# Designs tried in a protein design run: designed miniproteins, single chains, continued (3). Part 95

Each design is a single chain, and the fold is of that chain. pLDDT is the mean over its residues in the fold that is shown.

## One batch from the design tools (miniprotein)

Design m11293
Fold by ESMFold2-Fast:
Structure m11293 (fold): chain A 85 residues (1-85)
Amino acid sequence: SRDEELVKRLKERFRKEAEKDGKPGPKLEEARKYAEQTGNKKGAMAGLLSAELAGGKMLPRSKLKEILKEFAKEVGEEVPEWLKE
């Protein structure tokens, strides 16, 4: 439940930032095709998850790292490894 609450709070933070300057993220079907063509399943999943966290929008990797560092400091938790990749 703690991890679920942290994910929810992180989603809210990403959504607020994406409302300002986010761009449309990949659709599920597009990510599936990308994974199939390139074999990069982790990259496809990361793209989809980033879009889901940002309410269907994408943020640049540099901005994602900034938000994650700020959020980790606010909640006193370690940033999830998959979000660093």
Scores: mean pLDDT 63

Design m11294
Fold by ESMFold2-Fast:
Structure m11294 (fold): chain A 80 residues (1-80)
Amino acid sequence: SLDEVVREGMKKIKEIVDKINEKAKTLPLEERQKVLDEVSKITMEARKKILEARKAGDLDKVKQTMEEAISKLEEILKKA
């Protein structure tokens, strides 16, 4: 259950990140770097929170962290 939630959430995050990377290829190098840095910060923060929530066995916190990360990444995708 917990592992399945993490797996599905990480798959969705990867799909959005891949779309952002595709869009970023059309940007000037400086703007591309800014977008990639923002994505990196969001994914790193989410990974830390998920690891902590997994140690606590907190399924709801894992789900909330995934949803928050996905929302932030989708916002970046809209702006790119």
Scores: mean pLDDT 83

Design m11295
Fold by ESMFold2-Fast:
Structure m11295 (fold): chain A 65 residues (1-65)
Amino acid sequence: SSIDQRFDQARRDARRAIRDNASPDTLMRIQTDMGVIMMSHVVTRDYSRIDDITAMIAELEAALK
């Protein structure tokens, strides 16, 4: 689905930002977008990616500490 493709792209962007030690402002923006992606999956009842999205949010949260 297009939502799955959006998540796959956002995950690549997030992992690149973490690897490249992006600014906290950039990481917070990505974290906010990932939260929106999570809510989109919940609202559409597409639970197949919830574990992957939750793991990515946790990686971003850890990078911001």
Scores: mean pLDDT 80

Design m11296
Fold by ESMFold2-Fast:
Structure m11296 (fold): chain A 105 residues (1-105)
Amino acid sequence: MIEELRKRIEEIIKDPAEREILLKHLDKIEEYSKKNPEAAKKILELFKKQLEAAKALLENEGEEGEKEAKEILSKITKEELEALLELRGELHGNKELKEEHLAKL
């Protein structure tokens, strides 16, 4: 799934800066999957839905693309969002800890 999502980001996202951000986010999800594979799987499903919605908007101009994207995004579950928030909490805690230790050097 992760390798498939990397390729799909490169195909769908044309802005190099946005592509880099999304690929780095995917790297963090991959690392998190070593600690919590079940939560990581839910985050990857959410990520896949977001990319499918972006593709719908890019391929279909106007109301039809927006309607399709909205339908895809409506399929995102509370459990998928909660898993993403757990990852963000862990990444924030690790960042603060790293910055505090670097400041002591």
Scores: mean pLDDT 71

Design m11297
Fold by ESMFold2-Fast:
Structure m11297 (fold): chain A 69 residues (1-69)
Amino acid sequence: MSLEELLEKIKELLDEINRFLQYIIDTVKKAVENPEYKEKLDEIASLSEDIKNFVDALLEYYQKKKEKE
């Protein structure tokens, strides 16, 4: 297994995790009519945004690293 193959698999896994999290958030937003979920929804939304930003930054980092070669 090459380092390049490993990096590609990591990128794919992160993208899948992010899509799954977005699906969960969308599902929870439908339940937001319940006041008890409002605070948890805000917390989940904030965490998801942080994770998305982290994934985007990580992907950009790897793309730039390959360009420097």
Scores: mean pLDDT 67

Design m11298
Fold by ESMFold2-Fast:
Structure m11298 (fold): chain A 63 residues (1-63)
Amino acid sequence: MQEILSYVADQIRVVGDAVDAYLAWLRANPDASDEQRQEKKDALTREAAERNAALKAEYDKKS
């Protein structure tokens, strides 16, 4: 049960970090095209998903 709560908290943190990274990138790249913005959003979303998958795998290893 504790592992489930920790996993959910870690997932929320990873998503928050991805959002912050995207907003920082937008501020650094104000002239970015809609295509470039979508590509960056997709890349950060994929990284967040991979991070969450790694977290799940670590919790699974601990049974």
Scores: mean pLDDT 77

Design m11299
Fold by ESMFold2-Fast:
Structure m11299 (fold): chain A 94 residues (1-94)
Amino acid sequence: SKEFALEAAKEAEAKKQEYEQAAERFKDDPEVQAKLQGGAKFFDYAKKQLEELAKNNSPESAEQAKKMAEAFKLAEKDLNEFISKAEAARKAAE
């Protein structure tokens, strides 16, 4: 539905902000920072695509929004696992 696509777009915007903030926390680790900045850009793209699908408001656009939301949740899981490993590595290095 249009509401589903708009809610998914809001979640993507929130994730973009989370990964931008995480990139700032890892500013002393260029490889980790670059990965997180890439994640933020990816979720910015996701937000824009979901907003366009919401404007179309067709059954086909609704199905595409669901598939995109599922794919972006997998990307979120991978990025969150990456952050957890990076934080654990920092703690181990202390």
Scores: mean pLDDT 83

Design m11300
Fold by ESMFold2-Fast:
Structure m11300 (fold): chain A 56 residues (1-56)
Amino acid sequence: DIDNLAKASEAVAQALKAGVTDVEELERIASKYVEPEIARSIARVAVLAQKDQPEP
């Protein structure tokens, strides 16, 4: 369900902003809303997006 994907993505983003950077913990948070494989993708993409920042 699209709603569950949105909730998982938002929960992971909020956790990252709160200081949670452990990929395994982010996967756990997302897996409460979506399947483990999808949760892993969401967590990994979120961490990579935050770290991959282009220089000015």
Scores: mean pLDDT 74

Design m11301
Fold by ESMFold2-Fast:
Structure m11301 (fold): chain A 71 residues (1-71)
Amino acid sequence: MEEARKKVIEKLKEIKETEVKTVKDPEKREKIEKIIDETIEELEKEKGDFKDLLEIVESKSEEILKILESE
């Protein structure tokens, strides 16, 4: 499980430095970066199983989608 958590965190850091930087709206970009940072922090603190990791990722993904859909 620890290896899976580590890989997810590494992928989130990569996404923040690559895909997120392509978001043209600076307000949305900053909000998404903050959510990714919060997700990484929560994943680093979480000691649960794969289901717990998925729940965190799912919740944060929904939050990012709402930001992208917002005004």
Scores: mean pLDDT 75

Design m11302
Fold by ESMFold2-Fast:
Structure m11302 (fold): chain A 92 residues (1-92)
Amino acid sequence: SPFEDVQQMSLLAELTLRYLQNEDYESAKAAMQQLIDIGIKIAQRFNNPAAVEELQKLGDEALAAIENRAPLKDVEDILLRLFGVVTQLLSS
């Protein structure tokens, strides 16, 4: 279910932010990668290649932000944009 997948993404987002608060960058990257993979699978199920490309781009930005130890706010803003794309797919 895409709604169950979104719930899993929400849990992974919470875990990612918690790992970042604890400076556990490797666990944060792993959780973020799983979140991105689920989002891309949702977009693929909806046959929306533009959303797949946008989620890949936002995912790359999120992973780069974690790798570069960007402020937590920057990762939160990218997550908000990722969830925006997925929410729009479910509303279409």
Scores: mean pLDDT 90

Design m11303
Fold by ESMFold2-Fast:
Structure m11303 (fold): chain A 60 residues (1-60)
Amino acid sequence: SKKEAIDALEAGIAAAEASGSPVPVLIALQEIDPELAARLAGAPLDEVIATARALRDALA
């Protein structure tokens, strides 16, 4: 659902910011938009987080 996707993205963003790793966001994106997750493979942390925030806001 839309709420579950938003909650997963918010959790992934928080974990990524705390750890300095994009992996928590990429895991959340793999369940929501696998193609977007694949495109972000190897992208910088700030780009991954910014993309996840934009998707979260678009879903809200």
Scores: mean pLDDT 84

Design m11304
Fold by ESMFold2-Fast:
Structure m11304 (fold): chain A 75 residues (1-75)
Amino acid sequence: MSEEFLEALIEAARELGLENLVAALEATGGDKSALRAALKDEGASPEQIAAFLEAVDAEDVEAAIAVLREIAAAR
């Protein structure tokens, strides 16, 4: 992913308290397997994980952040 998109995701994940996702993003730069594992650890459903990874592939910041907000709200 682009550096700007990665930075936006790290900032959003920090603001939402998704610490496992922040760690995965910083360590791997957006490796999908690491992101999937981190979101599962945050309590995300398989459907939410799929939606997030689709937004990451599209580099759709608004869609990606919307999914992260849903995950954070469900905790």
Scores: mean pLDDT 84

Design m11305
Fold by ESMFold2-Fast:
Structure m11305 (fold): chain A 80 residues (1-80)
Amino acid sequence: GIEEFIKKLAEINGVEPETVINYLKERLGLPESASLEEIIKAFVEELKERYGIKDEDKEEMLKAAFEGDLDKFLEILEKV
């Protein structure tokens, strides 16, 4: 699930999952009460705007993140 996605993101950056969560909240301007789903949705929207990702690829990235599939998420991002 989404918790596994956060864990894998933390692993590739050499940090704890809580560090990733706090970083994304601060970077995306989200409240401390933001859910993991809200954080990931905001993160994917930032990536879409930054890299010009198509709506269909955004939906596939969201699905991959919610399923805990970081490899699939990065594969879609690499198409940019």
Scores: mean pLDDT 84

Design m11306
Fold by ESMFold2-Fast:
Structure m11306 (fold): chain A 81 residues (1-81)
Amino acid sequence: MMEKIREEGEAIVAKYLPGAKEAEAAGDREKLLRDYVEPPLIEMLKLLGIPEEEARALVERRRNGEITADEVEEEVRRLRE
C-alpha cells in the first residue's frame, strides 16, 4: 500500500514539476502556488484518503493564512481517523 502511494505521489509530482519550474523561473509566485503547488497537494491528499472537498478547503484555508502548515498536518491526521 505505501509503495503504491509513493509511486502515485511521484507521478503527481512529475506531472506538475515542469510547469512549476517555469512559473518559479518567471517569478509568478501566485501562478506557481495556484496552478502547480495547490493542485498536486489536493491530489496527494486525495491519494491519502482525504475527500476532495476537505482537501480543497484545507488548501484554501492555508492560502488565506487561516491555518498554518502544522495545523494542516493535524487536520489531515484527524480526517484520516
Scores: mean pLDDT 74

Design m11307
Fold by ESMFold2-Fast:
Structure m11307 (fold): chain A 74 residues (1-74)
Amino acid sequence: SEVDKLKEEAAEILREILLSLGFSEEDVEHLVRQFLAMSVEEQIELLEEFLPYLEKHNPEKAKRLREIKEKLEK
């Protein structure tokens, strides 16, 4: 579904940002799996809370995450 594709895209962006912040591949995989196991509502809330922080580290990827969040809210 489109929702599943948006979730996977958000997970890939989170993986990229976390790796750039120095997290190990193992830790990033665990965090991404936790995110993907969340409900849509939980994912939206997490992204909303994290976006201001992520914008400081990777503004381009954070912009795409905001777009994904807005699409998931439909």
Scores: mean pLDDT 82

Design m11308
Fold by ESMFold2-Fast:
Structure m11308 (fold): chain A 101 residues (1-101)
Amino acid sequence: MKLTIYYSSEGEYSDLFKKVIEYIKKEAAKKGIEVVEVDIGKGNGFIVEFEGKKLTFMEVSPSEGGPRVDGDFLLAPPLETVDEDELAKAIADVIVKELIE
């Protein structure tokens, strides 16, 4: 089984996305899932695909709460409002629950 992550390596979210990927890789390894990373260059893009399901990252207002899935979207608050490491782990946990668990 193969999980593909498309991510922007150059942008304000690049460090967050790299941390999310590392947490996902750790959980995927426990299930024998290969993680394929695809660098899409400059921007704030982050898309995760697994077994025909796709989640696209979308920044939402801090008042709308923490990371969650709504349809095909992975919703998360802006970087300036939260701890980056805690946000990365929370995003990874949501992705793992929706796609891998």
Scores: mean pLDDT 80

Design m11309
Fold by ESMFold2-Fast:
Structure m11309 (fold): chain A 73 residues (1-73)
Amino acid sequence: SEEAIKLLKEKLERIEKFLADRGVEPDEQTRENIERLKEIIEALKNNAPVDELLARTVDSELREILEKIKKEK
């Protein structure tokens, strides 16, 4: 849904702002998490199956968000 996409975008913005404000470059894991979050947002905008996104997601917080979206649809 558009509301779920908005929440994910807000999470991405918080992460990027947090890193920028502190002048810290993201490590490889953080970069991968940021790219994965961007991919999930784009996939959800295109009505991609949530099950496929879950299969490609290892981050526990993102999995919980995706599982919640799946239950509400």
Scores: mean pLDDT 71

Design m11310
Fold by ESMFold2-Fast:
Structure m11310 (fold): chain A 97 residues (1-97)
Amino acid sequence: SLAHLSPEVIDLDVELALLEIRVAVAKITYERLLKSGTLTPEKARELLADVKRIEAEIQALLDRMRANPDTPAEMIAAAESVLADAQALRKKLEEVL
């Protein structure tokens, strides 16, 4: 069905995929730092700042997706899931600080 998407919707899908990668990298970084006992307050603050930036970018993307009537509902749901993952990671980082 990607062959029937507008160029604008394809751009939104690519932006979502890049944000998913950024959230996954942040989660892996958090888990590795926690497991190794190297999650210092400084590293937690740096990672929290990155996660907050990612959350803002996902929210902006969601607003653009919802404004475009051609955006598939499944793509919006995927973006909402990525936002929930970022928010869960932010809460875990805030609990360490």
Scores: mean pLDDT 89

Design m11311
Fold by ESMFold2-Fast:
Structure m11311 (fold): chain A 66 residues (1-66)
Amino acid sequence: GADAVDAGGAAASAAGDEEAAKLASIGGQYLRQGNHELAREYLLKGAEVAKDERAREALLKAAESA
C-alpha cells in the first residue's frame, strides 16, 4: 500500500490520451465490421497506453462490451 501523491495534471498525458482515443476509434470500427476480436485487442491496447485512470477505465469498459 502507498499514499496518493500529486503527480501533476492530466494534460501531461495528452499524447497518451489521444493515442488511447485513436485506438478506441479503431476498435469501434472493428466492432462495426463484426471483428470483435480485433476490436477488443485495440481497446485493450488503448488502455495500456492511457496514463489517466478515467481513460483506462473507459477503454476497459468498452473492451468488455466488445
Scores: mean pLDDT 74

Design m11312
Fold by ESMFold2-Fast:
Structure m11312 (fold): chain A 111 residues (1-111)
Amino acid sequence: SVVEELREKFEELQKKLEEDDSEETREEVIKEAAKVLTIGMLEKIKKELEALPSEEEKKKYIERLKAELEEKLKEPLDTEEERKMTEIVLEFVEEGGTEEALKKKKEEIEK
């Protein structure tokens, strides 16, 4: 399950912090956590879109989420990584939240 994979990745990050509490390791863990959370968000969006009963409801979901993400990007974000991750989610939503788009975005995030 996606939840189990996310949990395992967070446990690995926590162990890394326990072994090295340097500022550099903390910054790496924060970046890795942002990637893991973003992948989880993309997976959730895909599932929610697939669960919607009609194309009209899917379109409304996409339009609402796109507007929320665009509004977030107008405000100053705390980190460049947060902005980059938000832009990836927005692009995924604009592409219709498909399996192909999910695969491409996961590859982009994991680089």
Scores: mean pLDDT 78

Design m11313
Fold by ESMFold2-Fast:
Structure m11313 (fold): chain A 82 residues (1-82)
Amino acid sequence: LTLSAPASATTSDTIIITGSAPGAAGKLVSISVDGKLVREVRVGSDGSFVSSIPAGSLAVGKHTITAEVDGKSASKDIEVTA
């Protein structure tokens, strides 16, 4: 499982999350921020996934985005600014 996300965003931005989960095609990836589930996204037939989170839905400050499928996880830290 791989996860890509920007290192920073402003509250007016949409955070685009991309990744790859080979062998999990058709399964749902759970996307959590600070341990709270915010999105589920289906893995495509090629093993890739993409999702988005409005940065304005997050408090200003540092957050951890985690993607999980089939007991595999990957995370990225992001800084949200006003």
Scores: mean pLDDT 81

Design m11314
Fold by ESMFold2-Fast:
Structure m11314 (fold): chain A 86 residues (1-86)
Amino acid sequence: MLSPEEMKAEVEEAIAATRDLIARLRELGKQHPDLKPEIEEAIRRVEKYLEEARKALESGDYETALFTAVNAVILAAIALKIAEDK
């Protein structure tokens, strides 16, 4: 099972990956204005997950932080795939 140190590293990597996906979603919204409302909604949901993950990480709840950060990555990746398939 992951140590607290390994969980912290995984959370930080998931947060960084999510930020990169958000940046790509924003660029896609600039290139495809018709998709912008759907992309902006997806970004808002993902940013809420990131904020929850950070708060959990700061409080020492590494399991919640990891779970929430992974969900943020998954949500962002799904949103990007859906937007790119349009």
Scores: mean pLDDT 83

Design m11315
Fold by ESMFold2-Fast:
Parts: sequence; structure tokens; C-alpha cells
Structure m11315 (fold): chain A 97 residues (1-97)
Amino acid sequence: SMMEELRRQYARAVELARASPLPRTALLLLAEILRRKGYEELAAEARALAASLPPLDPEQAALEELLLRGHRAMAETGTVPAEVEEAAEAYARRLEA
């Protein structure tokens, strides 16, 4: 059924998010995508899963807020704020150092 296929795709997306460098942030981004597509129940599940993960340090929490803000701006305006792009580039440089 369509719902069984959607649930299977969701489970795979959760596995990919949990394997990412920022699993909590990835799950929150997944929740936002699901919410915008009208999948409110799956969005709530993804948010609950993100909330069950360990708390972020202040630097990671600030990056999470900027990434979520950038994702919302992109969805609403088709552009990413310069502040979000600059923060993402700075984080990428730190990962390579």
C-alpha cells in the first residue's frame, strides 16, 4: 500500500539521518520536510526521535538553529541567507582541519 511504502521510505531516511555527522539536526530537517509535505504524524515522530538524542554542545546547537533557519528560508523564498551559508562554510572548514 502507499502508506506501507511511505513508512519504509521514512525508516530508511531515519537510518541515513542517524548515520550523518549531525544526527539530531538531520532528523529535525527530515521532520521539516515531512511537515511541509503534509505528513504531520511522521514529522512528529522524527521530532520526538531527535529530542531523544543527547543534548548538543553550544556550538552544535547554534549551527543546528542556523541550518534549520536556512532550510525554512529556502523552502519559503528559494534563497539561503548569507549568514547561514557563511556558518556552513566555516563548519565545513573545521571538519577538514
Scores: mean pLDDT 76

Design m11316
Fold by ESMFold2-Fast:
Order: C-alpha cells, then sequence, then structure tokens
Structure m11316 (fold): chain A 87 residues (1-87)
C-alpha cells in the first residue's frame, strides 16, 4: 500500500506539472492536492521514524525528503488554486 501511494503521488505530480504548463490551473491544483494527500498517507503508514524497506525508492530512505516533497506539492496546489480563481 505505501509503495502504491508513493508511485501514484509521483504520477499525479507529473500530470500536475503538465497541466500547469498548459495553464490548466484547476486541473493542476487538483492533481497537486491528490499527490500531496497520497504522499501524506504513505508517510502515516510507514512513519517518519521508520526506515523504508529496500523495495522502496532509495530517495525515501531519508524522511526529510518526503516532508519537503509534501510541502512542495501543497505550495504548488495553493498557487494553482489562486491562479484558477483569477481565471
Amino acid sequence: KPVELIKEAFELKKKGDEAEKKKNYEEAAKLYRKAAEKLQRAMDLIGVEQIPAPELPREFNDPSIWLKLIEELKKKAEEAEKKAKES
């Protein structure tokens, strides 16, 4: 489950980035929000204090990377939501 959530989060982030490039801010905001939510759920299941199993991407051996990614995704979602409301 956590591995699935992490993979889905990265896929959603890529789609969000593509939507933002197309200036589709409503879609970008939704995708970034979903990506952040899935990544947070993965954190909750694994735990910040738990070292991920070797089958997880090596980038996730460091909990600080996960926390920074969640913050980045939330920030991107908020910016996209603001731009969508302006449009």
Scores: mean pLDDT 73

Design m11317
Fold by ESMFold2-Fast:
Parts: sequence; structure tokens; C-alpha cells
Structure m11317 (fold): chain A 76 residues (1-76)
Amino acid sequence: SGLEEKVKALFDRVAAQSPVFQAKSPAFQEYYREKVLEYAKDEEDPLLAFINAVNKVDLEYSRDPEKFEKEAEEKA
């Protein structure tokens, strides 16, 4: 959909400019990206969808970073 494509484009642009994110494993980067896209599906505005989805994924990661990284590796 147009929303999904816009969120993907925004994510890819922001991720490319983040040295901290680029230092993460490819598995982590893909898992994080997929989580952002999954959370973004319930929003109508692409920018708000992206911001809210990133905040939700960051909160999920901050609750248990080791579990998040393990799930990313298992899904890869």
C-alpha cells in the first residue's frame, strides 16, 4: 500500500544515517525493520505511523534487549 511504501522509504533513509543502527547485525536490522512495518499498519499518516512504530519497537527492545536480539537471530 501507499502507507507501507512511504514508511519503508522513511525508515530506510533514517536507518542509513544512523551509525548506531548500522553497527547492529543484519539480522537485528531486518527484525527491527519488520517490527516497525508491522506496527505502522494501524496508522493513517505515514510520518506518524513511522514515529509511533519506532517508539513501540524501541520500547519493546528496551524491556528485554537480549530477548529481542535472540528473536531477531532466530527469525533470520
Scores: mean pLDDT 82

Design m11318
Fold by ESMFold2-Fast:
Structure m11318 (fold): chain A 92 residues (1-92)
Amino acid sequence: PLSPADLELEIAVAFGDIVLELAKKYGVDETLVRLLARLLEESARLVPSASRETLERLRPSMVRLAEFAISTGDERAVRAARELLERLEEAL
C-alpha cells in the first residue's frame, strides 16, 4: 500500500516529467529549470521514507529527470540532481 511519502514522491516525479516535456517542446526556460530543481530537491528528501517498490518503479523517471537537470548546467539543478542520485544509490 502507498504511504504518504510514496504518494508524495509519485506526484513530484509526475510533475517533473511534465516539466521535462515542456522544456523539450518550448526550450529550456529559467522558470522550468527552477521548478525542476525544486521537484528534485523534494524527491531527494522523500527517498529515505519511500518504499523500495516505489523507488524501483520510479527510478527510471527520477534518473531521466536528474540527467536532464545536470545537462542544463544550472548549479542548483545539478546539485539537486546529484543529491537525488546519491540517495537512490544508498536506498537501492
Scores: mean pLDDT 86

Design m11319
Fold by ESMFold2-Fast:
Structure m11319 (fold): chain A 71 residues (1-71)
Amino acid sequence: SFADELTRRMVADIMRAEGFSDEEIAARLAAMTLDELAAFQAQWLRDRFDRGMAVAREARRRGVSPEEILA
């Protein structure tokens, strides 16, 4: 399905951003079920939200923009 293809693409993009090689990504994707890929994506979204909140709190604490924390 479109959703399954999108999940695979999103997980591949996440792994690439995390520093995995294309070869490592291909091996990991081949070893994972669609449910495991969906769980991985959901966990990454939760982690990203938590990091976003931490950045927002740090920016507020320092009196700077969130973009300055991310630079």
Scores: mean pLDDT 81

Design m11320
Fold by ESMFold2-Fast:
Structure m11320 (fold): chain A 74 residues (1-74)
Amino acid sequence: SYLEEIYKNIKAGKREEALKIVKDIPKELYSKSLALGIGSVANYSFDKEFALAIANSLPEELRKYAEGVIKDYF
């Protein structure tokens, strides 16, 4: 699962690897549900700036969903 791999890298402090995983997800596999899930797991960084950097790595049309989850948490 992409969400599990992103979460594991965030928990391990591997920020560059987490960003790379998000950027490497094929565009055709992205959905609103996946964007919301990525926003949720990004919050486990407890770093709003990094969580927003994750959201800004999503396809432009889906960034608002991840950003909404992140902004509601912080």
Scores: mean pLDDT 84

Design m11321
Fold by ESMFold2-Fast:
Structure m11321 (fold): chain A 75 residues (1-75)
Amino acid sequence: GPTVKGLILDTEGGGIGECTAPYPLKPGDTCKCTVCGGEVTAVVEAQVGPNVYKVTLLDAEGKKVATGYLKLLPL
């Protein structure tokens, strides 16, 4: 399916990274992201607003490193 650019935000709304996400995005989807110069996987937990999703960030070993938000840029 099509993909779009996404921004990874921390829990305070600060930008911490970017990803390429499937569109439309669904709970349970995963996206590869670059956060603070490292590769992480964002796991979509729930939609919290239009094009905004709560995510859990996992490192290369699958360990939880953070929670945050994924904001999609569909255009």
Scores: mean pLDDT 80

Design m11322
Fold by ESMFold2-Fast:
Structure m11322 (fold): chain A 87 residues (1-87)
Amino acid sequence: MKKPTEEELEKMKENAVKLLTTLGREDLIPAFLEFLDRLYEAMKKAKSEEELIERLKEIAEEFEKRYPGSFIARELRNLVEQLEEQA
């Protein structure tokens, strides 16, 4: 499993801010940055694909509770499902 770098995280954050600003969804920037930080930590600390999937499920549950039916919650759910199919 490839571990993401801090440089990749910063680039993802910059791209997220630019995209959300362009879409007029600046209200989602704090939530999306928090999501990226948590995703990065999960990927960096996971020792296996199974551990990564478990960590991502936890993050997905938290975001679904805080932002039910949001784009962020849907994307995280899709990512978990995709990883489970490849496991």
Scores: mean pLDDT 73

Design m11323
Fold by ESMFold2-Fast:
Structure m11323 (fold): chain A 94 residues (1-94)
Amino acid sequence: SHEELERAERLGLAIIHRGLAGREVADAELATLAAMLAGHPELFRRFVEAAAIFAQESTDPVGQARLLAILRRLAELRPEWAAYLDAVIAGIRP
């Protein structure tokens, strides 16, 4: 539904901003996001692109490392995304 898409987008942005702030992101929240994104390939791509942009533009190495850890954890939760996420992570410069 439209409400489910909006919820997934809000959760995704909240996770990105929490990671950048050095705050903990629970595995349960990442699993919830992964389940939402699995049904919506374009939303998944937009989430990953946003996370990569925020990581690349981060002036805080801790924030960047946390976003990279989030992307790696999503690859562990959804192995079908691993090749794509690994390529995205490899493209991010410290």
Scores: mean pLDDT 85

Design m11324
Fold by ESMFold2-Fast:
Structure m11324 (fold): chain A 72 residues (1-72)
Amino acid sequence: MDPEELIERAKKALDEGNYIEAARLVVEAARQGAPLDEVTELATKILSKYGNDPEVLELVREAVRAALRNEA
C-alpha cells in the first residue's frame, strides 16, 4: 500500500479515537517509506494524547526507528 494512503488512514483512525490502530498504521507507513517528518508529527500527536499506554509508547518507538532507517 502507498505510504501516503497509510498516513491518511492513520489520521482518520486517530480522529475516530482508534489510537492503537492509528499507531500501527504509522508503523506500517514508516516501514513502507513514509517521510520522517510525517511519521514524527503523527507519532508525537498520538504520544501526547495516549503516551501513558505502554503499547502506544512501543509502537511510536518502532515507527520512528523504521523512519530513521529509511533516511540512512
Scores: mean pLDDT 82

Design m11325
Fold by ESMFold2-Fast:
Structure m11325 (fold): chain A 61 residues (1-61)
Amino acid sequence: MPSLEELVAEIRRLAEEYLARTGNERGVAAVEKQVEAALASPDAHRDLLHLRGLLEHELAR
């Protein structure tokens, strides 16, 4: 299972791809806020895995 640091790095990579495809700076800012919220959560691993999955799904279109 990836570490919290590995998950954050992967989410940032996916957010860069999302920005490159869409130009949606607000969407990237929302992802950054979700990462901060997840890291402050007792379920950080779970919340980060969910966020990564959402970005992977969006980029698969």
Scores: mean pLDDT 80

Design m11326
Fold by ESMFold2-Fast:
Structure m11326 (fold): chain A 74 residues (1-74)
Amino acid sequence: APSLETARKGGAEIARAVHEGLSGEEAQRAGDLWRKGTAGGPEVAREGSRYGAEVANTPLAKQAADAIARAAEA
């Protein structure tokens, strides 16, 4: 099962896709990268972490990540 950090990363990627108005293909690629980051080895995790850091820099992505963290604490 995904960890809390994995859930926050996934939520941030989804929030960015919505905010940026990404196409279905771009959203699909973001989802694929998220899955690879959660299931893959060190190399795949590195790629996923890099992408997560980029999306976390947007205000909307940070808000989404915070909301997910709050919900998980409930």
Scores: mean pLDDT 51

Design m11327
Fold by ESMFold2-Fast:
Structure m11327 (fold): chain A 104 residues (1-104)
Amino acid sequence: EEIRDKIYRIMDKLVEKAYELAKKYNIPEEVAERISLAIFESGWLAYLMVEEQNVPFEEALKAMKERTLEEVRKILRENNVPDEKIDEFIAEMEKTFDELIKEL
């Protein structure tokens, strides 16, 4: 339950940040929604890694981060966001993820 709550908190904050960044960079809301789904999928997978596969929590968080950032980059690229804006978006998402992990 505590691990689940921590993962849910990370997911919620990343979703909030994704919508904030989408507005900042004039990215359509539909793209932000797709990013949110990718965040939830990555978080759920991390939870299953810990609970079902006995993967260490820190390793599951690393996998969640890597999967989330890669999927976000793909979504933005598929929606014709300029590479410079993708790099800025990803950097801010990574910073947010790292800050959230430090608070655990």
Scores: mean pLDDT 86

